# Designs tried in a protein design run: designed miniproteins, single chains, continued (3). Part 64

Each design is a single chain, and the fold is of that chain. pLDDT is the mean over its residues in the fold that is shown.

## One batch from the design tools (miniprotein)

Design m10212
Fold by ESMFold2-Fast:
Structure m10212 (fold): chain A 87 residues (1-87)
Amino acid sequence: KPSVEEVAQGALEALESYLQNRPIADPAARQLLAEAIARLREAIEAGDIEGFLAVMRETAAALAEVDPGTAAIIRWLIDEIERAAGR
């Protein structure tokens, strides 16, 4: 079974791929997601899963108004990480 760290790494890679391949028309939304990805990478490097989840929740909330589709993807990734953490 994947560890919580492996699922979190997969979530980061999914968001990096989404940012690269998704034409996000709003430059502010694109910048916000790019900044979030940098913070998520730092949290993984530090082994800080609680910090990683906090950044994910903050980012989903910030994107809910301007890009609800991306916010929904982030919420789904949070649920997957929480399932992995629950054993």
Scores: mean pLDDT 81

Design m10213
Fold by ESMFold2-Fast:
Structure m10213 (fold): chain A 70 residues (1-70)
Amino acid sequence: SATEERVKRLEKIFDELLADESLSPTQKSLLWMAEVTEALLEARRAGDEETVEALLKLSKEMHQRLLAQA
């Protein structure tokens, strides 16, 4: 589904940010927040409630992963 494709793309972006040794933990967090915020705004504008719910769930899961690495 389009929702699954969007979630997978964001998961890839997160993993690439996490693997980037040139970025500080703070920079990784800020860049991730920018990516998820843009995706949420696009989904909300489109009225895509399924994608909004999936992105909010993804955001919570990624936040927990960032806390576990701090």
Scores: mean pLDDT 82

Design m10214
Fold by ESMFold2-Fast:
Structure m10214 (fold): chain A 114 residues (1-114)
Amino acid sequence: GAMEEKYKRLVKLGEEAVRLAEEALELLKKYAPDDKETIERAEELVERARELLRKLKKAKTLKEAAELAIELARLALEVAKLALGQEEVPLAKAIALQLRAIGLEFEAELIRNS
């Protein structure tokens, strides 16, 4: 039903948030490989995102799933901001990741409030 469709969409948003965080980490590794502290911070955020996705897939309520999807989008935004903060990372790629993360958070919040 409609609730099951909302759960499936929230899981998809969470999976997209993890992929986005991983993409931002790969940009950091490719363009700023000598900034080990920033890479280690991004790796920690990516691992936290993977853990939250596992929790999201086991969520028993729509509210819990939506809150986890919002938190995942916010973690993806943090990694995207780390990439945007590096001068060596192509600006267009970093901005695109940041906008994608903001879009994921807004969609998760819309589902929570519906």
Scores: mean pLDDT 91

Design m10215
Fold by ESMFold2-Fast:
Structure m10215 (fold): chain A 79 residues (1-79)
Amino acid sequence: MKEELLNKAKELEKQAQSLKEARDYFVEQGNKMIEELKSKGDEEKAKEVREAVNQAKERFDKMIKELTEQYEKLKEEAK
C-alpha cells in the first residue's frame, strides 16, 4: 500500500513538472508575441495577449498547485 502511494506521488510530480515546462513555454511565446505587437504599434492587441497570458498562467499555476498538494499528501500518507 505505501509503495503504491509513493508511485502515485511520483506520477503526479512528473505531471506537475510537465505542466511547469508547458507554462514556462507558453509565457515565453506570449511575451515574444506581446513585444512584436508593441513594436508594430498595436498596443490594444498587446494588452489583450498580456491578459490572456496572465489568465493562462494562473490556470497553469492552479493545476500545478493542486497536483503538488496531492503528491505531497500522498507522500505524507506513505510515511
Scores: mean pLDDT 85

Design m10216
Fold by ESMFold2-Fast:
Structure m10216 (fold): chain A 62 residues (1-62)
Amino acid sequence: DDRSSELAHELLDAGEKGDKKKAAEYAKRLMEEMGVEVSDEDAEKWAETLYNTITNAREARA
C-alpha cells in the first residue's frame, strides 16, 4: 500500500514534468509491486495514457 502510493506519486510528478522515461520506469515498478507482470512496451503505453488523462483533467479544472 505505502510503497504503491509512493510510486504513484513519483509517476504523476514525472508525467507532469514531461519526463516520459522516468514515468515509464515508475509505472513498471508500480505494476510489479502490485504483482502485475508487464512488458516495457506495455508499461510505457500505460504511463502515456495515464499522464495524458491527468493532464487533461488538471487543465479542465485548474
Scores: mean pLDDT 70

Design m10217
Fold by ESMFold2-Fast:
Order: C-alpha cells, then sequence, then structure tokens
Structure m10217 (fold): chain A 75 residues (1-75)
C-alpha cells in the first residue's frame, strides 16, 4: 500500500541518517558512549517503524536493512 511504501521510505531514511550521524561522531572522535547512544536510538526507531509494516516482503527488506546497519556499525 502507499502507507507501507511511505513507512519503508521513512525506515530507509532513518537508517541512512543514523549511519551518517554515526560516521560524523566517529570522525569527530566522540566518546564511545555517545556513538553507542546514536546506534541504539536509530535501531529502536527502526524497530518501531518495522513493527508498523504488514507486508511480509517489506518486513523482510526492513530486517535486512537493520542487519546491514548493525554489521556496519560493528566494524
Amino acid sequence: SAEEQELMERFERLLKEGYARYLALKAAGAPEAEIQRVVDETLAEARRLRDEIRDPALQAQAERGMANFRAYVAA
């Protein structure tokens, strides 16, 4: 549906913005606690948006997006 496509666009934008904030903080030499807070906030919001998605294909896409985000911030 159009609503679920909008949720997915919001989800993808959230992960991109979260990763950009993560990279900016790392480049600035921010404390690990501050970096981890941004990661935790981004994942908490992403999970909330994922839970609103009803389409199984979009849910799977969102879960892959979160897994990729976790992998990138763990490196």
Scores: mean pLDDT 87

Design m10218
Fold by ESMFold2-Fast:
Structure m10218 (fold): chain A 65 residues (1-65)
Amino acid sequence: SAEEEARRMAEGAVAAARAGNDVAVEYGAQEAQKLFGVDPAEARRLALAGDVEGLVALMLERHAR
């Protein structure tokens, strides 16, 4: 489902940010833009903040439109 996909992506992005993997964080932000139409800058900021639920909400809000 879109919710499961969004959560998997959000958890992966936050894990990459926690590990200091800047390349994976940027890749995740671009994928969130492609799949859910989110702003990659917003996605990157939330991943760096460790905000899984904020990322999920951002992706699902865009999907619901």
Scores: mean pLDDT 81

Design m10219
Fold by ESMFold2-Fast:
Structure m10219 (fold): chain A 87 residues (1-87)
Amino acid sequence: SMEEIREKLIEYLEEKAKELEEKYPELAKAIRDAVKRIKEASKDVSFDQLLAMVAYEISKTAEKIGLVEEGKKIMKEIGEFAKKLLS
């Protein structure tokens, strides 16, 4: 179900933020901010819109701290996980 897919995305993002906390604490915070937005989103928000929220928070933070390539790498990893969820 979409509810189970959303919960799996949240779990993945929370674990990703935990992994990044020591080396890239600002990117970890951006992921947690995205998780907060997903949790507050209505049931009618599409999965693509949830991924756009994640991409926005990571990209915005990565640009501010000069880690654009690291942000792109993280977004690619999240995108690959998202493809597996929809398979």
Scores: mean pLDDT 87

Design m10220
Fold by ESMFold2-Fast:
Structure m10220 (fold): chain A 81 residues (1-81)
Amino acid sequence: SMEEERKRIVEEIAFELRIIGASFLMKLLGKEAIKKDESLEEQLKKLKEFLEEAKKQNKLTPEEESALEALIKEIEEEIKK
């Protein structure tokens, strides 16, 4: 019960992260970085990789970096539990 509820919450948050992340990444890369046919973990991994590359290239505002990092970390911690 609690495990099912937690999984549902994680999936909902990850779905929002996907939408927010895709918006940022499309702005930076001009292409869709997150695909619906990819697993949640694969989508999260791509978000982390693109965030790190975008940070190295200074393409994100400090606010965008902080928000995306916080969301990615939260989702990653929940998935890895």
Scores: mean pLDDT 59

Design m10221
Fold by ESMFold2-Fast:
Structure m10221 (fold): chain A 55 residues (1-55)
Amino acid sequence: GPSDVAEAALRAAQNRENVGDVLAKLGKEGADSTFLSAGGSAVEQYAQETGINAG
């Protein structure tokens, strides 16, 4: 669901992985665009709160 995609994206950001590649892979595996958008928004909020570059 959307929370699973957001959790995966946040985990990637925390591990300094390329979040865009993770979201692209999830999209290829059939994740809805709304789930991908939720993941991106969660990473953007995390980056704003922690000062970490989200990629």
Scores: mean pLDDT 65

Design m10222
Fold by ESMFold2-Fast:
Structure m10222 (fold): chain A 82 residues (1-82)
Amino acid sequence: AEERAKEAVLRAEIALGMIGIMRGVLKVAGLPDALGKEEKEAEEAVAKAKEALEKGDAEAAEEAAKRAEKAYERAVEIFKKL
C-alpha cells in the first residue's frame, strides 16, 4: 500500500520535472511564460501526492499523480504548437 503511494509521488515528480525541462527550453527560445500554468498544476499535484503518502492514502496519491500527468499531457500539446 505504502509502495503504491511512493510510486505515485515519483510519477508526479517525473511529470513536474519534464514540464520544467520544457519550460527551460522555451525560456531560451524567448517564451519564458509558456507552460507556467501547467507547471503550477503539477507542483500542486506533487504536494498533494506527498500529503497522501504521509497519511497512507495510496488512492489519493494515485489521483494526485494522474493530475500531474494530465498537466504534463497539456504541456506537451502546447509545446508541440509553439
Scores: mean pLDDT 86

Design m10223
Fold by ESMFold2-Fast:
Structure m10223 (fold): chain A 76 residues (1-76)
Amino acid sequence: MEEPRVTGVDVRVEGDKITVHAVATSRDPEKAAEAALEASRKALQDHGARMTSARVEVREVGGEYLARVTAEGEKI
């Protein structure tokens, strides 16, 4: 893969609170994290929410980096 790949986005809506779980992979840990964060931001924006927090976890898997992002937002 020549660029970061977003492998999953899961969105949970609970009233005005939205939680997004995004997963991305890349050979660059920063690019994996950035791709997962951007996917989370877009998902929150598509639901009319502003991001209030994000947690990023990155691990190495077989020479690639897998980033998991948990982002929370509130509807405006």
Scores: mean pLDDT 82

Design m10224
Fold by ESMFold2-Fast:
Structure m10224 (fold): chain A 84 residues (1-84)
Amino acid sequence: SEALEHTKKGVEALKKGDEETARNHFLLAGVLATGHSVTGGGLYAAAKALLEGKSREEALKRALEVSGNEYIARVALDLVEEAL
């Protein structure tokens, strides 16, 4: 899906330390996945946590804190795990 392809590009940008490119790809991926821009923040939070070696539970918690919505947080985590 286009959401997954942009999530993959966001993850690769984040691995390179390109925060701006990562956030732009996560924003587009989030809007494509749920129609809500806060999903992009959830994708960033989940990706950052997992790349830092945190648990899936911690990644979901951070995505939820940013998105404020359990469904959006779960969509964000699922997309990041598929992108990794």
Scores: mean pLDDT 90

Design m10225
Fold by ESMFold2-Fast:
Structure m10225 (fold): chain A 78 residues (1-78)
Amino acid sequence: SAVVEGVRRFVERLLALVDAGKYDEAAQIATVAARSLEELGRTELAENFRKMSEAAKAGDKDAFRQAAEEVLRVAESL
C-alpha cells in the first residue's frame, strides 16, 4: 500500500538522522508527527512516534529502533 510505503520511507529517514547523531532533529520531527497523528485519531501510531521522540531525547538508539519497528508493524495493519 502507498500509505505503508510512505510510513516506511519516513521512518527510514528518521533512523538515518539518529545514525548520523542528529538526535535533536529526529526528536523534533517525531514530536510533530505524533501531534499530527493524534489530531487525526491515529492514537497507536501517535504513541509510538512519541516513544521515538523520547528515545531520541535520551540518546537511546535501541529504544528508538524498537519504537520505529512498532510503527512499521502498526502501519502494516492499516
Scores: mean pLDDT 84

Design m10226
Fold by ESMFold2-Fast:
Parts: sequence; structure tokens; C-alpha cells
Structure m10226 (fold): chain A 72 residues (1-72)
Amino acid sequence: SEADRLRAEADAIYAYAREHADVLSPEALRLLGASARASYEKAGELSEDREALIAEGERVYAELTALADARA
């Protein structure tokens, strides 16, 4: 489904950001966090797991933003 595709995309962005957090710029971490959040939000809009997917997007965004802020 489109929701499954968007969730997989968001998961892949998050995995990439975590694997490369030590070499990514603060700006890149913020951009990846925003992109993952947007994909999780869209997946949530298209599925019955709306609340869980929106919460996951907010969690990922907060985590990557905190990592970016710590390195700024």
C-alpha cells in the first residue's frame, strides 16, 4: 500500500541518519528528521495506525533534532 511505502521510506531515512549521525552535518540531520516526519505523517493519514505513525514521526524528528543541536 502507499502507507506501507511511505512508512518504509521514513524508516529508511531514519536508519540512514542513525548510521551516519557522526559524519552528517547538523543541517543534514534536521533535514532528514523533517523528511522522515513528513513521510510518517503521510503514512498515518492513509492508515488506521494514524496516531502511532504520527507519534513515531514526532519521536524521530525530536531525536534527530536533538542530535543536531548537540553538535551545533
Scores: mean pLDDT 87

Design m10227
Fold by ESMFold2-Fast:
Structure m10227 (fold): chain A 103 residues (1-103)
Amino acid sequence: MVFVLVAVLTPMSEEKREELIERVRQLAADTPEVLGMGILEGEEAQSLAKQFGMSEDAVMVILVEAESREAAEEVAERLAEIAKELGIEVEIRFITPEDATPV
C-alpha cells in the first residue's frame, strides 16, 4: 500500500477548488486500485505537508491510498496532468505506511 500526497501550492478560486476536488474524486472512482482518499485544507494541510518535507505554503493536501506502487505512480501522473490543465502548482510525494508511522 502506498499513499500519494499532493500539496496544492496555488491559492485557488472557489470554482477552481471545486473543479479540482471533482476531478480528483472522479479519478479515484475510475481507478479500482485506489482504496481511499482524503482532502485536508488550512492548518491541517500545512502541518501534514511540513511533516513530509513539502512546502509550508500548501493551501490543500490531497491524500490518495493506492493498492500498489504502480497504481500510486499512475494516480500521481494523472493528478499532475489535472493540476497542469487547471493552472495549479502542486508538489507530489509517495509515502509508505513506514513513513506515516509516528517515531
Scores: mean pLDDT 79

Design m10228
Fold by ESMFold2-Fast:
Structure m10228 (fold): chain A 61 residues (1-61)
Amino acid sequence: AADAVVEEIRRLAREYLAAQQAYEKSTDPKEQAELKKRIRELRERIHQLVDEYTALDAAAA
């Protein structure tokens, strides 16, 4: 269970970094707006999974 959460966090973190790089390279305001939305969604999902992992780690101690 915890390992699956960690792998999901890693996958989302890679997508987050890719979206950040695309945002920094973009010169199109519409593309930047879409990337900002995706970055926010990825950040929220990562935070949810980190909270889940922290709860699982606390339960295992």
Scores: mean pLDDT 80

Design m10229
Fold by ESMFold2-Fast:
Structure m10229 (fold): chain A 62 residues (1-62)
Amino acid sequence: MKVTHPGSGEVLEAGETWVDPSTGSTYTLLEDGTLKVTPAYPGAQDLVFSYDEDGNLVELPL
């Protein structure tokens, strides 16, 4: 499974991790198809996104 990262155009495969050089945020595509984002600032919480039926990114509250 591959996902094209919004804004950067980077392609992630399941289990791959990519670090955005402009923000320092870490993006990990999970095997269930959700996208985990770890922002690079103190006190940041992990964000989890999924794709809805229309292909839109939807944040999942933790």
Scores: mean pLDDT 66

Design m10230
Fold by ESMFold2-Fast:
Structure m10230 (fold): chain A 63 residues (1-63)
Amino acid sequence: PRKIAAVATKEALEKAKEQAKRLEKEHGAEVTIIEAETREEAIKLAFELKEKHPDVGVAVVVE
């Protein structure tokens, strides 16, 4: 299955969850949502995830 990690700030959590449901329904993806305290932390976590797990798609949701 296609794996996707979505890193979202608290303000964008609902938006991230909605997008995750669409990706799972339309593309059969496994989506994991990770909460970040700041936009900078979200970007940092996204880069670290992509480096450690290059087979995983990574998205940042901050707006």
Scores: mean pLDDT 78

Design m10231
Fold by ESMFold2-Fast:
Order: C-alpha cells, then sequence, then structure tokens
Structure m10231 (fold): chain A 86 residues (1-86)
C-alpha cells in the first residue's frame, strides 16, 4: 500500500502546514481533528516508520503554531478543543 501511505503522508504535511499558519482558533481546531483522523487512517495502512514520520510532522506543526499564537488564541484553541470532545 505504498501509494496510499504516500498520499496520506502528503495530506498530513498539507494539513500540518495549514495548522501552523492558521490565525483563526476555530480553523486550527478543525485542522487538528482532520490531522488526527488522517493519522489514524495512516496507522491502519501505513508502516511503523510512516506512523513515526507523521507524529514528527504533527508535533513540529503544533510547536510552530503555538509559537505564533498569542496567549488569548492559545486559550481559545483549548476551549474549542474541550467543547469538541465534550
Amino acid sequence: MEARTRELLERIRRLAAEFAAATDPRRAVELAFELQRTAEELAEVGSEEARKEALEIVGRAQREAYARMTEEQKEELLRLADEAVA
């Protein structure tokens, strides 16, 4: 399933870049859930190496996003994430 694994990794890279650049906390939460869903799908079809790469991409994007966010935006992101899982 090499082609599907590559497609999912490319999708994760695109979503991660959008997440890192997102200025709207609501959009950032939506992108975070899409990233998680895509990572879960990769876990079903991908190798352990591909899963590790996906985690590294997501982790880097989260660090970049948090570094660019104001304290208010970070608080709103957490509130929206909590609402989505409640």
Scores: mean pLDDT 75

Design m10232
Fold by ESMFold2-Fast:
Structure m10232 (fold): chain A 83 residues (1-83)
Amino acid sequence: AVSLEAAKQELETLRQNLSTLKNKYLERGDEARASEYQQKLQEVDGLLELSRNPEKFVREYEARRKELRAEDYDVWIEVERMD
């Protein structure tokens, strides 16, 4: 089982990495890539808003955990490559 706190921390980390990539692509003038990361940020923000209902939030996060972890890994690699 995933705790509410652990799920929120993982999503906050993903959100920060997505925000970093969006800003880096904007700095490079790549608005198309920046828009892709903005859409992903909106999805993560939607999940974080569900934290107002902890049971629904944890269930939704657990159902999508594999997808979210794969995305977090890909985003982490991209951030590292851009540094």
Scores: mean pLDDT 77

Design m10233
Fold by ESMFold2-Fast:
Structure m10233 (fold): chain A 82 residues (1-82)
Amino acid sequence: GLSPEEIDAAAHLLAAAVFYVVAKKEKNPEDRKKGYELAIEHARRAVELARASPDPDSPEVQNIIAGAEALIKEAEEELKKL
């Protein structure tokens, strides 16, 4: 079974992805900014929790970290355009 840290990390990554997609479709600049900031916060929490898992070097955990770091980078680039 998955560790609590892995489950929590995956949940935060999913939340980050949802906030990113919603922000990208948002036309209001203030709401768009808030969405990207929330995406970054959840993605950073996913990385922290994934690294705290009992098997941080597992492919599953490394995929969470890679996905979260990619999402942070994309959201930060979108914030630079605002």
Scores: mean pLDDT 88

Design m10234
Fold by ESMFold2-Fast:
Structure m10234 (fold): chain A 80 residues (1-80)
Amino acid sequence: SMEESIEILEKAGDLKLAEFGRETIKLHKELGENTPENIEKFKEEVTKKIEELEVPYLVNGELQGPEELIELSREIAEEV
């Protein structure tokens, strides 16, 4: 689960990434249903959170741009 992933990140010392995960879950809950309008708003707000929290962009072992992290966050949110 996404919550379990956040706990693992905290234990690993990735506090910024764990904080980002919590903010992502909060945003998903606040928006409600995964309508096209809510998905677009989610992407916009997630981009702002990435910049605000200075989250490291590591995906699949590589340093990635915000686009990959946003897409991954959206996919994870669908399983919350």
Scores: mean pLDDT 62

Design m10235
Fold by ESMFold2-Fast:
Structure m10235 (fold): chain A 109 residues (1-109)
Amino acid sequence: VALLRRDIEENVRLAEEAARKGERVLIISPDREHAERLAEALRERGFEVEVLTPEEFLEMPLGYRPALILVDEAAARDPEVLRKLAGNLLDDTRFLDPRLEALLAAARA
């Protein structure tokens, strides 16, 4: 899991570090326009991408395990989003952002 960056190239680098071609990347953002521009760039690099708003993420069970979850900073400040993310973490989950790691640890406490 990682915080969503504004720079499309920075987000692409995060995906290339965390996922392989053909693997799924989940984007959680209230800014659908920005998230979809990023999704297009990631699809061009060979990733499968799903875009959800925070509301859609909270209401829908994930039928798959994403290789990377990119979370908008505003969504990451929602306690319900953080609790659902924390509940879906595996022992092998990598934290690519120390700020998000701290927020998820607090949501578990």
Scores: mean pLDDT 73

Design m10236
Fold by ESMFold2-Fast:
Structure m10236 (fold): chain A 97 residues (1-97)
Amino acid sequence: MFTPEEQARVRELYKRLEEAVKKGDKEKVAEIFNEISSLPSVQATYEKVRELFGTSTPESRALADKVVGPLKADLEELKKIPFEEILESARRFYEHV
């Protein structure tokens, strides 16, 4: 469960993410995702989602990734992901906080 302070922080980070995407700044997008993933409730929520859906099947992993997004993605892999997919993952995460 996200605190009101962390919800406000995620909203602020999402707004910065949208601006970075519009500028085509993949490095800034990666920095923002790293900030989101560093929030205590984000880490706790990600672990809880992984625990609830499991990681033993490709379907369970895909469901967890659909809900939380690739918050733990490697910077190099993140740079390879289209901006539309990055923004969609952030949006899905934002809707579930």
Scores: mean pLDDT 58

Design m10237
Fold by ESMFold2-Fast:
Structure m10237 (fold): chain A 89 residues (1-89)
Amino acid sequence: SMSVVSAPASVRVGEPVTVTWTPGAGATSVKVELLDRDTLTTVSSQTLPASATSVVLTPTKAGRYIVRVTDITSDGPSDPGARGVTVLP
């Protein structure tokens, strides 16, 4: 099942983006990605322990982004949860 993901709809460059999610049952790790919304290019990616429920991202460039959170299980990656974040100048 997809993680429920929460993030602010908009921030300014250099402001912290706190991303939170509901832990997935059977997850062994969690992958958190920041993607450029227009190109779908991964800007940053990190893998966190299954016990993690939040991360703070600090955007360095204005743009439209997607934060994607994927639980990794013994059967592979689950369906991702996602939130749009607009970064203002």
Scores: mean pLDDT 81

Design m10238
Fold by ESMFold2-Fast:
Structure m10238 (fold): chain A 55 residues (1-55)
Amino acid sequence: SKTKQRRELTQSLVEEMRSVPEEERNQKAIEWVEKHSAELKEAGLDIYVLPPGKW
C-alpha cells in the first residue's frame, strides 16, 4: 500500500539522517531525495514534502 511505502521511505530517510552530523544532513538529504525521487513520486510523496535544508 502507499501508506506502508510512505512509512518505509520516511523511516529510511530518518535513519540515514541520524547516521550523519547535523552540518552534513542538508547535503545528505538532497542526495537521498535525488536517489529515491521515483519511489517518492510513486508513493505520493512530492519531493517538496521532504525539502532539503529544513532539518
Scores: mean pLDDT 69

Design m10239
Fold by ESMFold2-Fast:
Structure m10239 (fold): chain A 70 residues (1-70)
Amino acid sequence: SEMAQLQQMAKDRAYLAAMKLGEELEKETGEKPKITVEQVDETTFRGTATAGEKKKEVVVTVEDILELLN
């Protein structure tokens, strides 16, 4: 399914973006970041990076992937 492929790409992009945010938090806190990805709805994924008391989030949508491919 084309939709399933786009969803997987959006999820993967959210994970990679959250990892990058985690690298920033590790530099700020000196603590190892925890990375999670959550599916918010059919087309929306939230990546979260947490280190110590600090948290950063990013949202990636199927629409973002379609813009990247077009």
Scores: mean pLDDT 88

Design m10240
Fold by ESMFold2-Fast:
Structure m10240 (fold): chain A 99 residues (1-99)
Amino acid sequence: DALKAARRAALAAVGKTEEEVEAKLAEERAALEAAIAAEPDPARAEQLRLAAEASEAILLGAPVAEIEELIARISDEEARAELRKLLETLRALRAAAEA
């Protein structure tokens, strides 16, 4: 599950050095690209690309409006819910780390 992998990378990035965070983002991007390439349905492949783009935007701290626009383009309701949960989890963890 590519979205669960992205969430694990995001959680692992909290409290790590910038270099470690960059390395984890590169690993997750490669894994998502491989999953997209392995998807035989072009419509599903496009949905995975959108989910990967939204996940990367969340990990990089893009504006909420930009992230929500990307999520809105995803037709899979479960994937949208997972991405919103990832966003909320990362924000909560970053807020706790700053406190």
Scores: mean pLDDT 68

Design m10241
Fold by ESMFold2-Fast:
Structure m10241 (fold): chain A 68 residues (1-68)
Amino acid sequence: SIEEIVEETKKKIEEILKENKNAPKEELLRKIMGVVFEAYLKLSEIADDEEVLKAMKEIGEYVKELLE
């Protein structure tokens, strides 16, 4: 489901931050972007454009909150 993909993506982002807290910013961002792009592809298979956009905005806001 959309909700499961969003929750799994948030969990993966948290794990990346915990495992890579001493990593260079470039490496951290690369890993986060990879997980976000994977989520986009998975969502695009099961959801319409409006639902994908909404889910991606939620993921983006979560990343922003964790990094700011």
Scores: mean pLDDT 82

Design m10242
Fold by ESMFold2-Fast:
Structure m10242 (fold): chain A 78 residues (1-78)
Amino acid sequence: SMEEKKLEEAYKEGKDSFLNSLLLAQQNLPDASLDEILALAKKPVEEKIKEYEEKGEYKLAKAVYKGREEVIEKLNFE
């Protein structure tokens, strides 16, 4: 119950953080390529994944990663 809630929160964090970073990158760099926007948006999420991994929280790190990947799949980046 408590563990599942933490995993769901981490997943949502990865998803929301990536979406917010994409929106911010698009607003700040209107002439940037999709690849440039994607690279910038991935950076904060990668840092969060690394933070959890350094703490030994591998399941939380994986949940954040999965949240980000779901957004990428839905955006259908080529």
Scores: mean pLDDT 83

Design m10243
Fold by ESMFold2-Fast:
Structure m10243 (fold): chain A 62 residues (1-62)
Amino acid sequence: MDKVAQALTKAAQKYLNGDSADEVQKVLEDAGLPKAAKVAKQSIENGDSVDSVVRKAAEAVK
């Protein structure tokens, strides 16, 4: 029901499936979350776990 939660779930699924950081970023940007998209890309490029990526992106939405 939360648009943000749906976008974060979809982004996490793409990351777990081995999609690129750019593809994960695009999912969040297409959902209207550009700040979360930028944070998620940076976290993935740093080699963070999926849990850390989702947490940092969620914090950036607020």
Scores: mean pLDDT 80

Design m10244
Fold by ESMFold2-Fast:
Structure m10244 (fold): chain A 64 residues (1-64)
Amino acid sequence: LTDEQKIAVNKAANLAIKAVEDGKSPKEAEKLGEEELRKNGLEGTVKVTVEGDDIFVSVTARPA
């Protein structure tokens, strides 16, 4: 991944976390993260798991 694409991955993860904090469902947060990846020429999956007060985000991304 390029440096710009690595920044995009971090941005996607942060958007997913913020979406959950704003009251969106994990599925909605995943969709927002994956959309950010696509905007930056990446394809991949964003998985969000909420366990108690903890938010776990896993991002798998590759060039499209």
Scores: mean pLDDT 79

Design m10245
Fold by ESMFold2-Fast:
Structure m10245 (fold): chain A 77 residues (1-77)
Amino acid sequence: SKEKEEFRKALFESLRNGLLASGVPEEEAERLAKLATDGLFNKDTELMKELWGTEVSAEELAEKIEKLLEEIKKILE
């Protein structure tokens, strides 16, 4: 439970920071990161269970989040 909430926060912050680095305005980056984070956690997907159920380095986590960002961009197209 606590680990899940900490991961949710980390995922949101990583997504927001990635969007900001890509030139998305702050307000839009926050909104999109929240939508993506909420959508993934609401479905309790196998992918999300894999991500927060494993001992991964910050580097590996960032790489997986980058791939999720690319998938989310394709869905939002």
Scores: mean pLDDT 65

Design m10246
Fold by ESMFold2-Fast:
Structure m10246 (fold): chain A 98 residues (1-98)
Amino acid sequence: STRARLEQLIAELDTLLAYIDDVEALARRYLPPDEAARLLARLAAIRARAQALRARLRALLAAGEVLSDAELRALTHEVILLESEVTLLLMYITVEKL
């Protein structure tokens, strides 16, 4: 159902926002200040996009809208893209310390 899928995507975004906090802490600890500043700026942009998407999904839930399978796939794709971007930044931190 649309409701169950939107609730799942919101939960995934809440998890991602917590994960961004952890990646920010790792960047501050392990990267030189200049590299940390650049990576933190990229994480801040991803955080803003995740928060905006979460707000949009909550509004759709509140409205009781029924979405098509195509619309639900598009929203799922946006969440996966955000998760992938955070994972790539984490991998960068890991590589810099090897």
Scores: mean pLDDT 88

Design m10247
Fold by ESMFold2-Fast:
Structure m10247 (fold): chain A 66 residues (1-66)
Amino acid sequence: SREAALAALAAGDLQRALDLINTDVAGLAEVGNRLGVRLALQGREDLARQVGEALRSGTPLPPVTL
């Protein structure tokens, strides 16, 4: 759900947020954009770009490792 994905982001659990977003990429695009911002802030600009591209195309988001 959107609430579960937002809670995962708030907790810093980026892999859980990614998995939840992948259950409905189009419907959870807002949460996916927030994930992309967090990745960019961690210096992972390449992954942030890949997340943004996946959200635009409606494809599964790439895997994330902390």
Scores: mean pLDDT 78

